# Ledger of designs, part 79: designed miniproteins, single chains

Each design is a single chain, and the fold is of that chain. pLDDT is the mean over its residues in the fold that is shown.

## One batch from the design tools (miniprotein)

Design m2914
Fold by ESMFold2-Fast:
Structure m2914 (fold): chain A 116 residues (1-116)
Amino acid sequence: MVKLVESGGGTFEEGSSVTLSGKISGADISKSLVSWWAEEEDGLLRFVASISSDGKKYYDERVKGRVTISYDASKQTVYLNMKDLKKEDTATYYVMVSTSNPPTFAFGEGTKLTVV
């Protein structure tokens, strides 16, 4: 069973930077698609960033240039570095892990980011 534990949320000032972390167990991070999703005040999950097993990174256009996704495979941890925080970045951030054969996915419990 895949387990995901996000951390790094809290209350931050507009214009500051934060690094969110997601610890993954039960799946090999280097062989999985790993993505960050944001649940905003409207209750919708919005794509933020992904990194695939081949190292390809994808970003939502609204955060492109402000956000960097990376992982440390030895620590089984994915990171979302967010710079120049905006009030619109206020959301609960979730890690999703996806495997392709068989297709399975798991979400964490999330970490809440509030930008003031």
Scores: mean pLDDT 83

Design m2915
Fold by ESMFold2-Fast:
Parts: C-alpha cells; structure tokens; sequence
Structure m2915 (fold): chain A 108 residues (1-108)
C-alpha cells in the first residue's frame, strides 16, 4: 500500500509517496525506451519530493541527497540508477515489485 511505501521512505504523506513512486516509474519507463533526458527530469522530481518531505534521518533522504550530488557532478546516469534501484529495493522489500512494474508499463 502507499501507506507502507510512505513509512519505508520516511514520508508522512501518502500523496508524497504516490508522487515519488509515479515519478520513478515514469523515469524507468523513459530509461527503458532510451530517453535518458526525460528519465532524468522525472528522477529530479522524485529527488525534490524526498529532500523536501522525507525525514532527514531516513535512508530515502540520504539516497536523494547523494543523487542530487551525482547530478551536480554530471554523473546523471549514476543518479538515475541510484534512485531507480533504491525504489525497486523498497518495492521488493514490501512485496510490491509487480505493482511497480505495472506502473512502469503504464508509462511506456
């Protein structure tokens, strides 16, 4: 559920958790289609939400902070991989891998 995702991401808002999942799913869809520029736009939206709304002590906040640093260093593909792989890890831990893959397919 999005409540479990919010807890796992250190977010107090179910709507913030939904937006993070949707933006990361869109990023993965564009990445799989070879549109890295569009993928990066959606990952940046997810990073902004996590930095603004996630608990600063959370792993999700630390991942978002590292991804922002990678983008600033011009390591955009590494930032994409870090954020997408982190959200896939969270989905797997919560038993939500199939639901995440359905979101990715929806945005292809």
Amino acid sequence: SYEEIAEALGLKSVDAARKVMENVAKAEAYRQNGDFEKALEYVKEAIDILLKEADPDSLAYQVAKRAKQLIEEGKEEEALDLVINFIRYVAKKLGLTEEFEKLVEKYK
Scores: mean pLDDT 90

Design m2916
Fold by ESMFold2-Fast:
Structure m2916 (fold): chain A 56 residues (1-56)
Amino acid sequence: EEEEKKRLEEAKEKAIKELLKEKGLSEETIEKYFRAVYDNSLPREEQEKIREIINE
C-alpha cells in the first residue's frame, strides 16, 4: 500500500521507544523525547543520534 512508508516509520518509533524503556528510562522521559521530535524542538542531528542507539 502507498501508506506502507508511514507504517514503517511508526514501527521504527515503537522500536526506539521499547529500546529506551529497556534502558530503564521512565515513560515520561521517553514521551518528552518523542514529543520534542514531533514538535520540531530537536534538530535533525539529535534525531539521528537516537537512531544510533538502536544500532548498538
Scores: mean pLDDT 63

Design m2917
Fold by ESMFold2-Fast:
Structure m2917 (fold): chain A 70 residues (1-70)
Amino acid sequence: GPIDEVEVKIALAEIYLAIGKLDEKRGNFESAIESYKKAIELAREAGDTPDVKRLIETAEENIKKLEEKL
């Protein structure tokens, strides 16, 4: 069948969220923020499921926290 673009976008958003969390743990706050922003962009394109909304909320909260440290 055709590629499921929604499922691919969700998977990529989860990957970028994981990269952001890893960079945050390593103290690379600017790279973490960039990864979280990419996760939000991909998640927004994927739709309005509860899991997508939770991912966006988590990424936005982490961006806000890290911007206070920069």
Scores: mean pLDDT 84

Design m2918
Fold by ESMFold2-Fast:
Structure m2918 (fold): chain A 114 residues (1-114)
Amino acid sequence: SKKEEAEKYLKKGIDLLRQGNYEEAVKYFDKAIELDPNNARAHYNRGLAYLKLGKYEEAIKDFEKAAELDPLVSAPAYANMARAYEKLGDTEKAEEYRKKARFLNPTLYDFTEA
C-alpha cells in the first residue's frame, strides 16, 4: 500500500539522517510525504534534516505542519522551531516557541539547567 511504501521511505530517510547524509534524507522524506502527506513523523524528520542543512525557514514550516498533524510531537516541534528562529536571529519568536514547548512539556528543558 502507499502507506507501507511511505513508511519504508521514512525509515530510509531516518537512517540517512543518522548517518549525516541530510540532503539524501530530505529526498526520502519528500517521497514519504508524497505518498502520505499527513505523516507527522515524515514532516518532523524532514524539519530536522533542514535544520542540519541550515534551511531554517523550511525547517520551521515542517515543524509547524508536524505539530498541526500530531499534538504528541508539538512540544519537540516547538523546541526545534525555537532553535531555528534563534539561528535566523529572531529572538522574540525563539523565546515564544521555547515558552510554548516548555508549557507543553517542562521536561524538555531540565529545570536544573535554568
Scores: mean pLDDT 88

Design m2919
Fold by ESMFold2-Fast:
Structure m2919 (fold): chain A 66 residues (1-66)
Amino acid sequence: SRAEAEAYTARGEELAAQGRLEEAAEQYRKALDLDPSNMRALQGLMRVLLRLGRAEELGTVRLPAP
């Protein structure tokens, strides 16, 4: 549900703020599994993957159409 996606997004943001980047990425992925259009979760995941040096994983993330 959207409420669950928002909860995972918020948890991802908390974990990212604590520097727990891999755990944050997991929460953002769960949010996107529930709501693929959640731009806040998508942007959070992108930022976390870039900080982890794992930008290549962005190829598996659904990006908005150009």
Scores: mean pLDDT 77

Design m2920
Fold by ESMFold2-Fast:
Structure m2920 (fold): chain A 109 residues (1-109)
Amino acid sequence: AEEKLKKAAEEKLKKAAEEKLKKAAEEKLKKAAEEKLKKAAEEKLKKAAEEKLKKAAEEKLKKAAEEKLKKAAEEKLKKAAEEKLKKAAEEKLKKAAEEKLKKAAEEKL
């Protein structure tokens, strides 16, 4: 009878020790998993924020570049149109002056 009590006490102690070890291992695994999940979530959030910032910066740069290009193109077109108009006016004035000179020279002959 006493040996049965000793065996039952030893089994209870073994079970209690095993349960404590299992709980400690489970807590360590939970903490490690939580830390890994937190790190993965933080990395994903950082990457998503960086991509959004890059896209916003690229869009602003594109808009600024397009506005500069439009202004430069408009200025070039205006200058080219003004030069063409000046040349056409100068050619008309030269032709009109040459015709007047020819008529004046023919009348004097």
Scores: mean pLDDT 74

Design m2921
Fold by ESMFold2-Fast:
Structure m2921 (fold): chain A 73 residues (1-73)
Amino acid sequence: EQSEEEREKGRQNAVEAILKASKDPRLSEEEREEVYRELAEELGVPESFIRETVENGDKKKAQELVDIAEKLE
């Protein structure tokens, strides 16, 4: 079994989901704000950090958000 690999895939999927949110025209402005708010609350970071990550499509910042989530154990 490879739980570490599955967690890494989950981490990568989370990064991709964050980046895709900025490019998905199907989401209304309110829906995007809700996603940002939920992620900010779960990760304990400002909503502006989430917004910048999504708007810039910055994989590095998205990875930092995932790393923060892991550290919050």
Scores: mean pLDDT 67

Design m2922
Fold by ESMFold2-Fast:
Structure m2922 (fold): chain A 78 residues (1-78)
Amino acid sequence: SHDAEAEKLIEEAKRALAEGRYEEARRLAMQAVELATSDELKAEGLYVAALAFLGLGDYESAAEWAKQGQELRERAKA
């Protein structure tokens, strides 16, 4: 399923983050967000993308993606 593929992309993005491969982590996380169908999974992908942007020194994008992730997570709770 799309969500299963998105979950795999998020796992790969987290691994790339741990290895300092921030550009790859950003790309993988963004792909996961596009593919995910659930708000919870999209929120996770957006948080990983925000961390990757932070690693790249792009603080404006990091803040924006983190806000979107928080907003989706709050909707998922409702």
Scores: mean pLDDT 85

Design m2923
Fold by ESMFold2-Fast:
Structure m2923 (fold): chain A 99 residues (1-99)
Amino acid sequence: MEELKEKYEKLKKEAEELSAQVNQFRDQIDEYLRKLGENVRKAIEALEKGDKEKADQYTKEAERFSEEVRQLADQARTLEAQYNKFKEEAEKIKKELES
C-alpha cells in the first residue's frame, strides 16, 4: 500500500515537472516563431529597397530561428512523450489504490 502511494506521488510530481518544462518549451517556440516572422518581414523590406546585404543578413537570422524552433519542437515532443507515459502509469496506480 505505502509503496504504491509513494510511486504514485513520485510519478505525479515527475509528470507535473515535465508538463512545466513542455510549457516553457512551447513559450520559447512561440517567441522564436515571432522573431522568425520579424526577420522574414525585414528581409522582404530590404529586398524591396534593393539592400541585398541586409536581406541576406535577415534571411540568415530567420534560418537560425527556424532551426532553433525545430530543435525545441523535437525536445518538446520527447518531453510530452515522457509526460504521457508517466501520466498513464500514475493513472493506473491511482485505479489500483481506489480499488
Scores: mean pLDDT 85

Design m2924
Fold by ESMFold2-Fast:
Structure m2924 (fold): chain A 89 residues (1-89)
Amino acid sequence: AKEELKKLIDEIKKENPSFKEVYDVIKRYLDAGELEKALTVLYSIAPEKVRELAKKSPEIQALLDRIDSMPNEEKIKILKEVKEEVKKR
């Protein structure tokens, strides 16, 4: 999962360069083992690429299923946390 998510970040980053600061936060989540937080943010940026990866990886599909069952308030909280981390310069 972690290596698959790292490759996904690099692919999404090429197509969405305006989110450069967000990718740094996502990479920190991966290094901390917070895979659900990392995938939640990636799913908000590039939902189709995340769904394509989930079709190829049962581990990523299991994470995505948990995110889809997650309350919207919790997803919003994760996205706000990322926004605040980006502002810490």
Scores: mean pLDDT 78

Design m2925
Fold by ESMFold2-Fast:
Structure m2925 (fold): chain A 65 residues (1-65)
Amino acid sequence: SELEEEIRKLLKENGASEEDIEKAIKGLELLKEGNYDEAIYLFVEVSKSLSEEGKEKLRELLDKV
């Protein structure tokens, strides 16, 4: 999906590891399925490697779900 590609690009540009990128994509799938608790946990882990601007951009992308 376009949203998945935008998230991958954002995280890669912010120096996230491949492991963190895959966690974010898994979190997106869980969010779409309504598994909010597990999705939030994964996004919190991914956010630890992001700048404040990167965190805000990720939140904006997730608001599109």
Scores: mean pLDDT 82

Design m2926
Fold by ESMFold2-Fast:
Structure m2926 (fold): chain A 59 residues (1-59)
Amino acid sequence: DFEKAVEEAYKIIKDELEKGLSFEQAVARAAKHLLDKGYDPTLASEAAAEAYKRVKEEL
């Protein structure tokens, strides 16, 4: 559940960064995507933050 949310957020953050969006915008869009899928707000926020951490470690 949480790991799948992180994987989805990770893909969105990478895609948005490739389009030239800021980290703040990319993370916000990933969190909104998870909310739209029915994830609770706390889990969506935590998954987006974890995904951001993973993306940052690869850069």
Scores: mean pLDDT 80

Design m2927
Fold by ESMFold2-Fast:
Structure m2927 (fold): chain A 94 residues (1-94)
Amino acid sequence: SSVDQSVNSYQDYRQDVYDQMSPFMTPDQQRVMQDANQADMDFYRQREQYHQAIRNGSPQSVIDSLYRQYRQARDRAGPLIARFNGIYDDIQRQ
Protein backbone atom coordinates (compact mmCIF):
# COMPACT_ATOMS: atom_id res chain seq x y z
CA SER A 1 0.00 0.00 0.00
CA SER A 2 1.04 3.66 -0.31
CA VAL A 3 1.03 3.82 3.51
CA ASP A 4 3.48 0.86 3.71
CA GLN A 5 5.76 2.48 1.09
CA SER A 6 5.72 5.82 2.96
CA VAL A 7 6.34 4.14 6.35
CA ASN A 8 9.22 2.02 4.94
CA SER A 9 10.86 5.10 3.34
CA TYR A 10 10.58 7.04 6.60
CA GLN A 11 11.97 4.10 8.61
CA ASP A 12 14.97 3.90 6.24
CA TYR A 13 15.55 7.65 6.67
CA ARG A 14 15.43 7.35 10.48
CA GLN A 15 17.83 4.37 10.43
CA ASP A 16 20.29 6.39 8.30
CA VAL A 17 20.12 9.29 10.80
CA TYR A 18 20.65 6.84 13.68
CA ASP A 19 23.68 5.20 11.98
CA GLN A 20 25.25 8.65 11.29
CA MET A 21 24.60 10.10 14.76
CA SER A 22 25.00 7.10 17.12
CA PRO A 23 28.89 7.13 17.08
CA PHE A 24 28.72 10.68 18.54
CA MET A 25 26.18 9.79 21.25
CA THR A 26 26.49 8.46 24.79
CA PRO A 27 24.61 5.20 25.62
CA ASP A 28 21.93 7.29 27.41
CA GLN A 29 21.51 9.55 24.34
CA GLN A 30 21.29 6.45 22.08
CA ARG A 31 18.44 5.11 24.27
CA VAL A 32 16.60 8.45 23.93
CA MET A 33 17.05 8.27 20.13
CA GLN A 34 15.80 4.66 20.02
CA ASP A 35 12.72 5.56 22.10
CA ALA A 36 12.07 8.64 19.93
CA ASN A 37 12.49 6.55 16.75
CA GLN A 38 10.01 3.90 17.94
CA ALA A 39 7.41 6.49 19.01
CA ASP A 40 7.86 8.59 15.84
CA MET A 41 7.44 5.50 13.60
CA ASP A 42 4.15 4.68 15.35
CA PHE A 43 3.05 8.35 15.05
CA TYR A 44 3.99 8.44 11.32
CA ARG A 45 2.12 5.18 10.59
CA GLN A 46 -1.04 6.33 12.44
CA ARG A 47 -0.93 9.71 10.65
CA GLU A 48 -0.59 8.06 7.21
CA GLN A 49 -3.46 5.64 7.95
CA TYR A 50 -5.68 8.53 9.09
CA HIS A 51 -4.90 10.60 5.96
CA GLN A 52 -5.44 7.57 3.68
CA ALA A 53 -8.88 6.91 5.27
CA ILE A 54 -9.89 10.53 4.50
CA ARG A 55 -8.62 10.25 0.88
CA ASN A 56 -10.46 6.92 0.40
CA GLY A 57 -13.74 8.35 1.78
CA SER A 58 -13.90 5.80 4.63
CA PRO A 59 -16.94 5.89 6.99
CA GLN A 60 -16.82 8.69 9.58
CA SER A 61 -16.67 6.14 12.44
CA VAL A 62 -13.45 4.69 10.94
CA ILE A 63 -11.97 8.18 10.43
CA ASP A 64 -12.85 9.13 14.04
CA SER A 65 -11.23 5.93 15.38
CA LEU A 66 -8.04 6.51 13.36
CA TYR A 67 -7.94 10.17 14.46
CA ARG A 68 -8.03 9.06 18.14
CA GLN A 69 -5.17 6.59 17.49
CA TYR A 70 -3.21 9.32 15.65
CA ARG A 71 -3.67 11.78 18.56
CA GLN A 72 -2.53 9.18 21.12
CA ALA A 73 0.58 8.36 19.07
CA ARG A 74 1.29 12.10 18.54
CA ASP A 75 0.97 12.87 22.28
CA ARG A 76 3.34 9.99 23.13
CA ALA A 77 5.88 10.88 20.40
CA GLY A 78 5.99 14.68 20.94
CA PRO A 79 8.09 14.84 24.12
CA LEU A 80 10.45 12.06 22.93
CA ILE A 81 11.03 13.73 19.54
CA ALA A 82 11.63 17.11 21.25
CA ARG A 83 14.26 15.53 23.54
CA PHE A 84 15.97 13.80 20.58
CA ASN A 85 15.96 17.09 18.58
CA GLY A 86 17.71 18.80 21.51
CA ILE A 87 20.44 16.12 21.52
CA TYR A 88 20.77 16.33 17.71
CA ASP A 89 21.10 20.15 17.82
CA ASP A 90 23.74 19.97 20.60
CA ILE A 91 25.84 17.47 18.59
CA GLN A 92 25.51 19.55 15.38
CA ARG A 93 26.71 22.70 17.24
CA GLN A 94 29.86 20.92 18.47
Scores: mean pLDDT 86

Design m2928
Fold by ESMFold2-Fast:
Structure m2928 (fold): chain A 55 residues (1-55)
Amino acid sequence: SYEEALRRVHEALEELRRAQDSGDPAAIAEAQRRYDAAVDELRRRFPDSPFARGG
């Protein structure tokens, strides 16, 4: 569902923030890839959503 896809984006973003706080480049790179993948999936599945259009 849209809510599940949005939750994945939220979880990935929180993980990215924690990785950035850790200062570990490998953790940051992995978290960034996961965040990008979650955002791409949300946009692909729900292109007409406010999130996909930047609103």
Scores: mean pLDDT 79

Design m2930
Fold by ESMFold2-Fast:
Structure m2930 (fold): chain A 61 residues (1-61)
Amino acid sequence: MLDLQATASRLAAEYAADTSLSDEEREKRLREALLKAGVPEDFAERVATTARRARQERAAR
């Protein structure tokens, strides 16, 4: 049984490390990677949105 939460966390961390992409492009690619891995669309969108908020909060400081 695949742990979807563990898979989502791993992919989010991988895309967060790529500084060559814009925040929008990272969010888009993370969402696509999650869907390809079998994560439901709603869950993939929530993970991408959470990762984006975390990046924006760090950038504001």
Scores: mean pLDDT 70

Design m2931
Fold by ESMFold2-Fast:
Structure m2931 (fold): chain A 92 residues (1-92)
Amino acid sequence: MKELERKAANLYTAAGILEAGADFLESLGTPEAVAQARDAYRTAISLYEEAIKLEKELIEKTSDPEVRQKYEENIAKLEKRLADLRARLDAL
């Protein structure tokens, strides 16, 4: 359990850093920066998708309803974030 939780947390952190970097690069508006932003957004999306997969595995393995609710809420928030990131990537 703790290993999967740590891995999911690390993926969230890495994805968040890449997303913030992509937002900054997009804001510069140069073709080179926009291209780098696209790559960073794609990588962030991939990491968030892997984190969601791990949290779904944690839900299946947990008998604690409070822990399950926490992961379900996190998954819902991330799925919305992924939809927003994909829309942003498509607009670039």
Scores: mean pLDDT 84

Design m2932
Fold by ESMFold2-Fast:
Structure m2932 (fold): chain A 67 residues (1-67)
Amino acid sequence: KKLFEELKEKLIKALKEDPDNVLAVAGLLGNRVKEKEAIELLKEIAENSKNEKAKSLAEEALKRIEE
């Protein structure tokens, strides 16, 4: 509960600092984070990321979040 909230905040912060952070994108995907702020970051990464792995994971995360 508290650990999950802390993890979400950490992942969102990491992506704001480095949108090419593949581990943070994978963390959002694995935890199915649906917060609007996380979704907006994933969309930005999917459209603008220079890292193909981060872009691919962001696209997958968006598909799974929207179900």
Scores: mean pLDDT 73

Design m2933
Fold by ESMFold2-Fast:
Structure m2933 (fold): chain A 72 residues (1-72)
Amino acid sequence: MSKPKELSEKERKELLEEIKKLIREILKMVKDGAPLEDIEKKQLELFKKADELSLSVEEINELWEEVKEELE
């Protein structure tokens, strides 16, 4: 196991909140019928932020599911 970056609990919470905001914005854009290109740009931003937290695709998907549950 490797530890690529050590983040404080506060830094992790801030990045997680930013990621959750991006997910909510993407879901809103999809519902509003925004252009696919704009949605893809937001997904790239999400991936960039997730990489800073060293989140896997699976962990990103878990956050995505959590946000969808909260919106319903």
Scores: mean pLDDT 76

Design m2934
Fold by ESMFold2-Fast:
Structure m2934 (fold): chain A 60 residues (1-60)
Amino acid sequence: SSLLEKRRKELEKQLDEGVEAVREAVVITLAKKKPTKEDVEELRKLGRYDEAEEVEKLLK
């Protein structure tokens, strides 16, 4: 129905905007030549645990 389609488009937009904001933070952190422990913790706060683990491995 048109009501369900409107709701789906709104949800998709909200998800895309949220994902984009988180993705920007991840890209900024991963683009650093020397990431820090604070960058790892920031990724964890955003719920990006996989990326946080990858960055943490680079700090060892």
Scores: mean pLDDT 65

Design m2935
Fold by ESMFold2-Fast:
Structure m2935 (fold): chain A 75 residues (1-75)
Amino acid sequence: MAEERQKLIEELRKEYKDDPLRVLFGEILVSEGYSLEEIKKLSDEEMAKRVGEWLREAFDRALERSKEIQKKLEE
């Protein structure tokens, strides 16, 4: 099942060979369940917004985990 995700990522890298930022954002969206066709239809602004929302959620999650670790260090 993870093989399908890897295939989509490889196709994305070939399709956007000259746009490494779009490849990076596309890889994130593929991990979130987006299809290659959906990614191709997104504008750069739409893609950046969706990836930005994902990054914010991931950052907030990491920040909360960091706070828990810091509390353990402080007792």
Scores: mean pLDDT 74

Design m2936
Fold by ESMFold2-Fast:
Structure m2936 (fold): chain A 73 residues (1-73)
Amino acid sequence: DPAIEYLIEAAKAASEAGNTKARDAAIQGLHAYLKGDKETAIKYSEEAARLADEGGNTKAAEYFRKAAEILKS
């Protein structure tokens, strides 16, 4: 699933950069998605992107936004 792949890669990048808040938000989004809660998964993916941007983790933020866009389709 491309959305899951983007979330995992972005969470990994955020974690490696020390941005644990963005990582934790992404994990919450992944758990919501696996439970079938797409709306919550989108919200957490967008929150993770915001937290990644605040930390200067531009690549992670881009991947979190790509995940959210795929989940919206």
Scores: mean pLDDT 85

Design m2937
Fold by ESMFold2-Fast:
Structure m2937 (fold): chain A 112 residues (1-112)
Amino acid sequence: DLEEILKKIEEDLEKIREKLLSSKINSAQELADLLEELAKESESPMVSAALFRLSRLARGVANGLVFTNPRTASLAQKIQDALNEPDHEKRVEKIMDLVKDLVDELLNERFK
């Protein structure tokens, strides 16, 4: 049921936003750890998968890993851009945009 899937995604995304707004995100390592925690707590498998992917990318950024795949490199750059945002609310919005984009990509692949 697509409607039930979308509702679970929306509920998870709201919980993620609230947790990100209430958390300190001062480094790629802190972001990676927080995203992994949120992925494990997510009810939607698609939200969980998106968060695990971003957590792995943020961990790679924290370790200075260079990504040669254009899509992965683009996502890593957006993570760096979010972490370089000095305003916490804007930083969270940039992170939420990345989560939503990956969830939309996974949802489109499933219901293509």
Scores: mean pLDDT 86

Design m2938
Fold by ESMFold2-Fast:
Structure m2938 (fold): chain A 56 residues (1-56)
Amino acid sequence: MRFRLVDEDGTVHSAVAGEAALHDLGVSAEEALRLSREGKPAVDPVTGKRYFFEEV
């Protein structure tokens, strides 16, 4: 699965987020899909910043 990655400020960080971006945020592809469908953010463990996944 592939996702667009958008932060809480509306900044697009990746037009297509692959496995590396999911790994950096500590989420699986299944978790990213769940969060995307529920409209919930993942929290970056390094920065504490919230990121939203949009399925593409």
Scores: mean pLDDT 73

Design m2939
Fold by ESMFold2-Fast:
Structure m2939 (fold): chain A 72 residues (1-72)
Amino acid sequence: MSPEELAEKLEETVRGTAEMLLKLGAASEEEAEEIIELGKKAAEAIREGDWEKAEEYAAKAQELVDKALAKA
C-alpha cells in the first residue's frame, strides 16, 4: 500500500468513526470535528513520510474516540 493510499484509508476510517459516534450521540459535533481534524493531520504526516507525527496524531484521535465511547 502506498503512503497516499494509506493516508486516504486512515482519513476515511477516522471520518466514518467520528460520524458514527455523532449519530449514536456518543460524541458532540465539536468532538467529532476534532477527531476528523486529527485524522487529517495524521494522514498529512503519512503523505510527508513523518511516521512519528502520524502515530502521534492517530493516537490523539483514538484517545478522543475512547473518551466519547466512555460517555455512551
Scores: mean pLDDT 82

Design m2940
Fold by ESMFold2-Fast:
Structure m2940 (fold): chain A 71 residues (1-71)
Amino acid sequence: MEAGLEELAEEFGMDEETLEVIRADPLAEKLVELFEKVKTIDTSTLEGDMEAGVYETAVAAFVTAARSAAR
């Protein structure tokens, strides 16, 4: 989880305040799970490309919400 959170922070350019909001959220494990799952999807197939796009959108939306919550 910790390593996944740090990689997610690097990928989305998150500051420490946003990362701390995510760490405190019970959905942090689900966020990391989705982020890691995207990496294992074969995007060379149409089905895989579509599935990866859905999860990437969900992860991006969660990060955006966390940024809004970080005051």
Scores: mean pLDDT 76

Design m2941
Fold by ESMFold2-Fast:
Structure m2941 (fold): chain A 94 residues (1-94)
Amino acid sequence: SISDYTRDVDPRLRDSFTQALTTLIQNYRDGRIDPSIFVNMGSMYIVQQGRQQNIPRSDIDRSMRSMIRVGRDLNIPQSYITSGYQRARDYWKQ
């Protein structure tokens, strides 16, 4: 279940991220977004919502790692996972 993927996400983000991730997975499976964009969008959601709620950086970083697991479980190639994830991390550094 999608709830299994959000277990390591910060509790303050978990419910909203579970809803967002459900929609993102559906759009990815329907071919509406490419694999790298999928990983980036999920990671960006965590960064943006985490910043808005003043969640500590370490908790945001840990929560973002959930997208690596989601990408692997969806059989997304590691290069696309790395690319999408790294673009979100680069945004976070700004």
Scores: mean pLDDT 85

Design m2942
Fold by ESMFold2-Fast:
Structure m2942 (fold): chain A 58 residues (1-58)
Amino acid sequence: TVVLDNIRRDLGLSDAELAALVALVRERSREETVAWLQRTYGLSRRQAEGVVDAILAA
């Protein structure tokens, strides 16, 4: 919960956008989601990996 709210705030996501990201992380491979986050939000690989790992741990 706190982790998901932090991701929402850091990436500037709406609640609906965060829900879509959580679904994407659960349905796609870690590598695909990391690459998508890097392209879509301009995150470094390490930052994108942190977001994916945090969502999977929540």
Scores: mean pLDDT 79

Design m2943
Fold by ESMFold2-Fast:
Structure m2943 (fold): chain A 88 residues (1-88)
Amino acid sequence: MMTPDQALQMALQMSRGTPQQQNDITNQIIQQSQNSSIDMSDVMMGMVYGSTQGPQVTVQVYQDSRMDINVARSYGGSGRVYILRNNR
């Protein structure tokens, strides 16, 4: 099972990695997410997008008692904060 803390660490590694490394980390997250109720595809997309499209991306991962994962993204200058939620 993947914890939100592990997901955050992998997302941060993606934001600093090369495209090749980002693809490898993406595959690892997908494999782990298949064994949990957490959909990590949006987190992966946000980190990859932020690393190529914006100067900095802030990701915060939260978990509540129902295995919810909330990810907030913020993109640079006039960026918007997006909250990604996977609730099963």
Scores: mean pLDDT 45

Design m2944
Fold by ESMFold2-Fast:
Structure m2944 (fold): chain A 64 residues (1-64)
Amino acid sequence: GAFRRGLLEVAGRTEDPEARRLIGEVERAVEAGDFAAARAYIARLGTIDPEAAARVEALLREHE
C-alpha cells in the first residue's frame, strides 16, 4: 500500500539503524491498529531524525 511504500522511502533515506527500527515499529503499530503507540514511536524518531519523523507523521495522517 501507499503507506508502507512511504515508510520504506523514509527508512531508505536515513543512515541511522535506530531510526529505521522506529519506522518499522510505526508500521507494526499501525497494522495492529495502535495509533497511540505509532505516535509514541514517531515522537522518539523525532529526537533522532526530526525530518524523518515529520514525513512519517504526514504519512500517518493521510492513512487515518
Scores: mean pLDDT 85

Design m2946
Fold by ESMFold2-Fast:
Structure m2946 (fold): chain A 103 residues (1-103)
Amino acid sequence: KLAEALELIDEGKYEEAFELVKDDAEALTRLGRALYLKGKYEEALKAYERAIALDPNNAVAWTNLGEVYYKQGKLEEAIEAYEKALALDPSNERARENLEEVK
């Protein structure tokens, strides 16, 4: 499913890619990262929000959500997401580094 979803985003079929992995938090987190790297921030946001809805304790998804907010200029939301990631996993260096950058 994830491999097919990644092929769909290369074709610009973002909604179809999302539908394929909408019940898999890990696949949604990976799809969101691929979308983020392509500059598709709104689509990446949707994927990470769904991943967190399925698994609220996924510190990686919270860190990645913060990075999307930061790219959108939503600094307060980015800080909140990074703080949530650090509350779940205090050893998350990426969330800590990103939090220091935005504060």
Scores: mean pLDDT 84

Design m2948
Fold by ESMFold2-Fast:
Structure m2948 (fold): chain A 78 residues (1-78)
Amino acid sequence: AFEKGVKALEAGDYETAAEYFEKALEKDPNNAKAWGYLAVAYIKLGDYEKADEAARKALLLGSDEERAELHRLLKEAL
């Protein structure tokens, strides 16, 4: 699910990307990277409320390295 989400995001299929990241989070709700990529997908879809919630989860659960990567991804999405 996570790998398919990343592939969909790279292809610009943001709705499909969000669905795959949501499925990845059903299996592992502590996957900080999946929360981060889900936030990016929601930004691209214009759903800023869901993007903020997902980004907050990624920051809460992520390591220092994962938080740095999230900041980079969010900069690229905005």
Scores: mean pLDDT 80

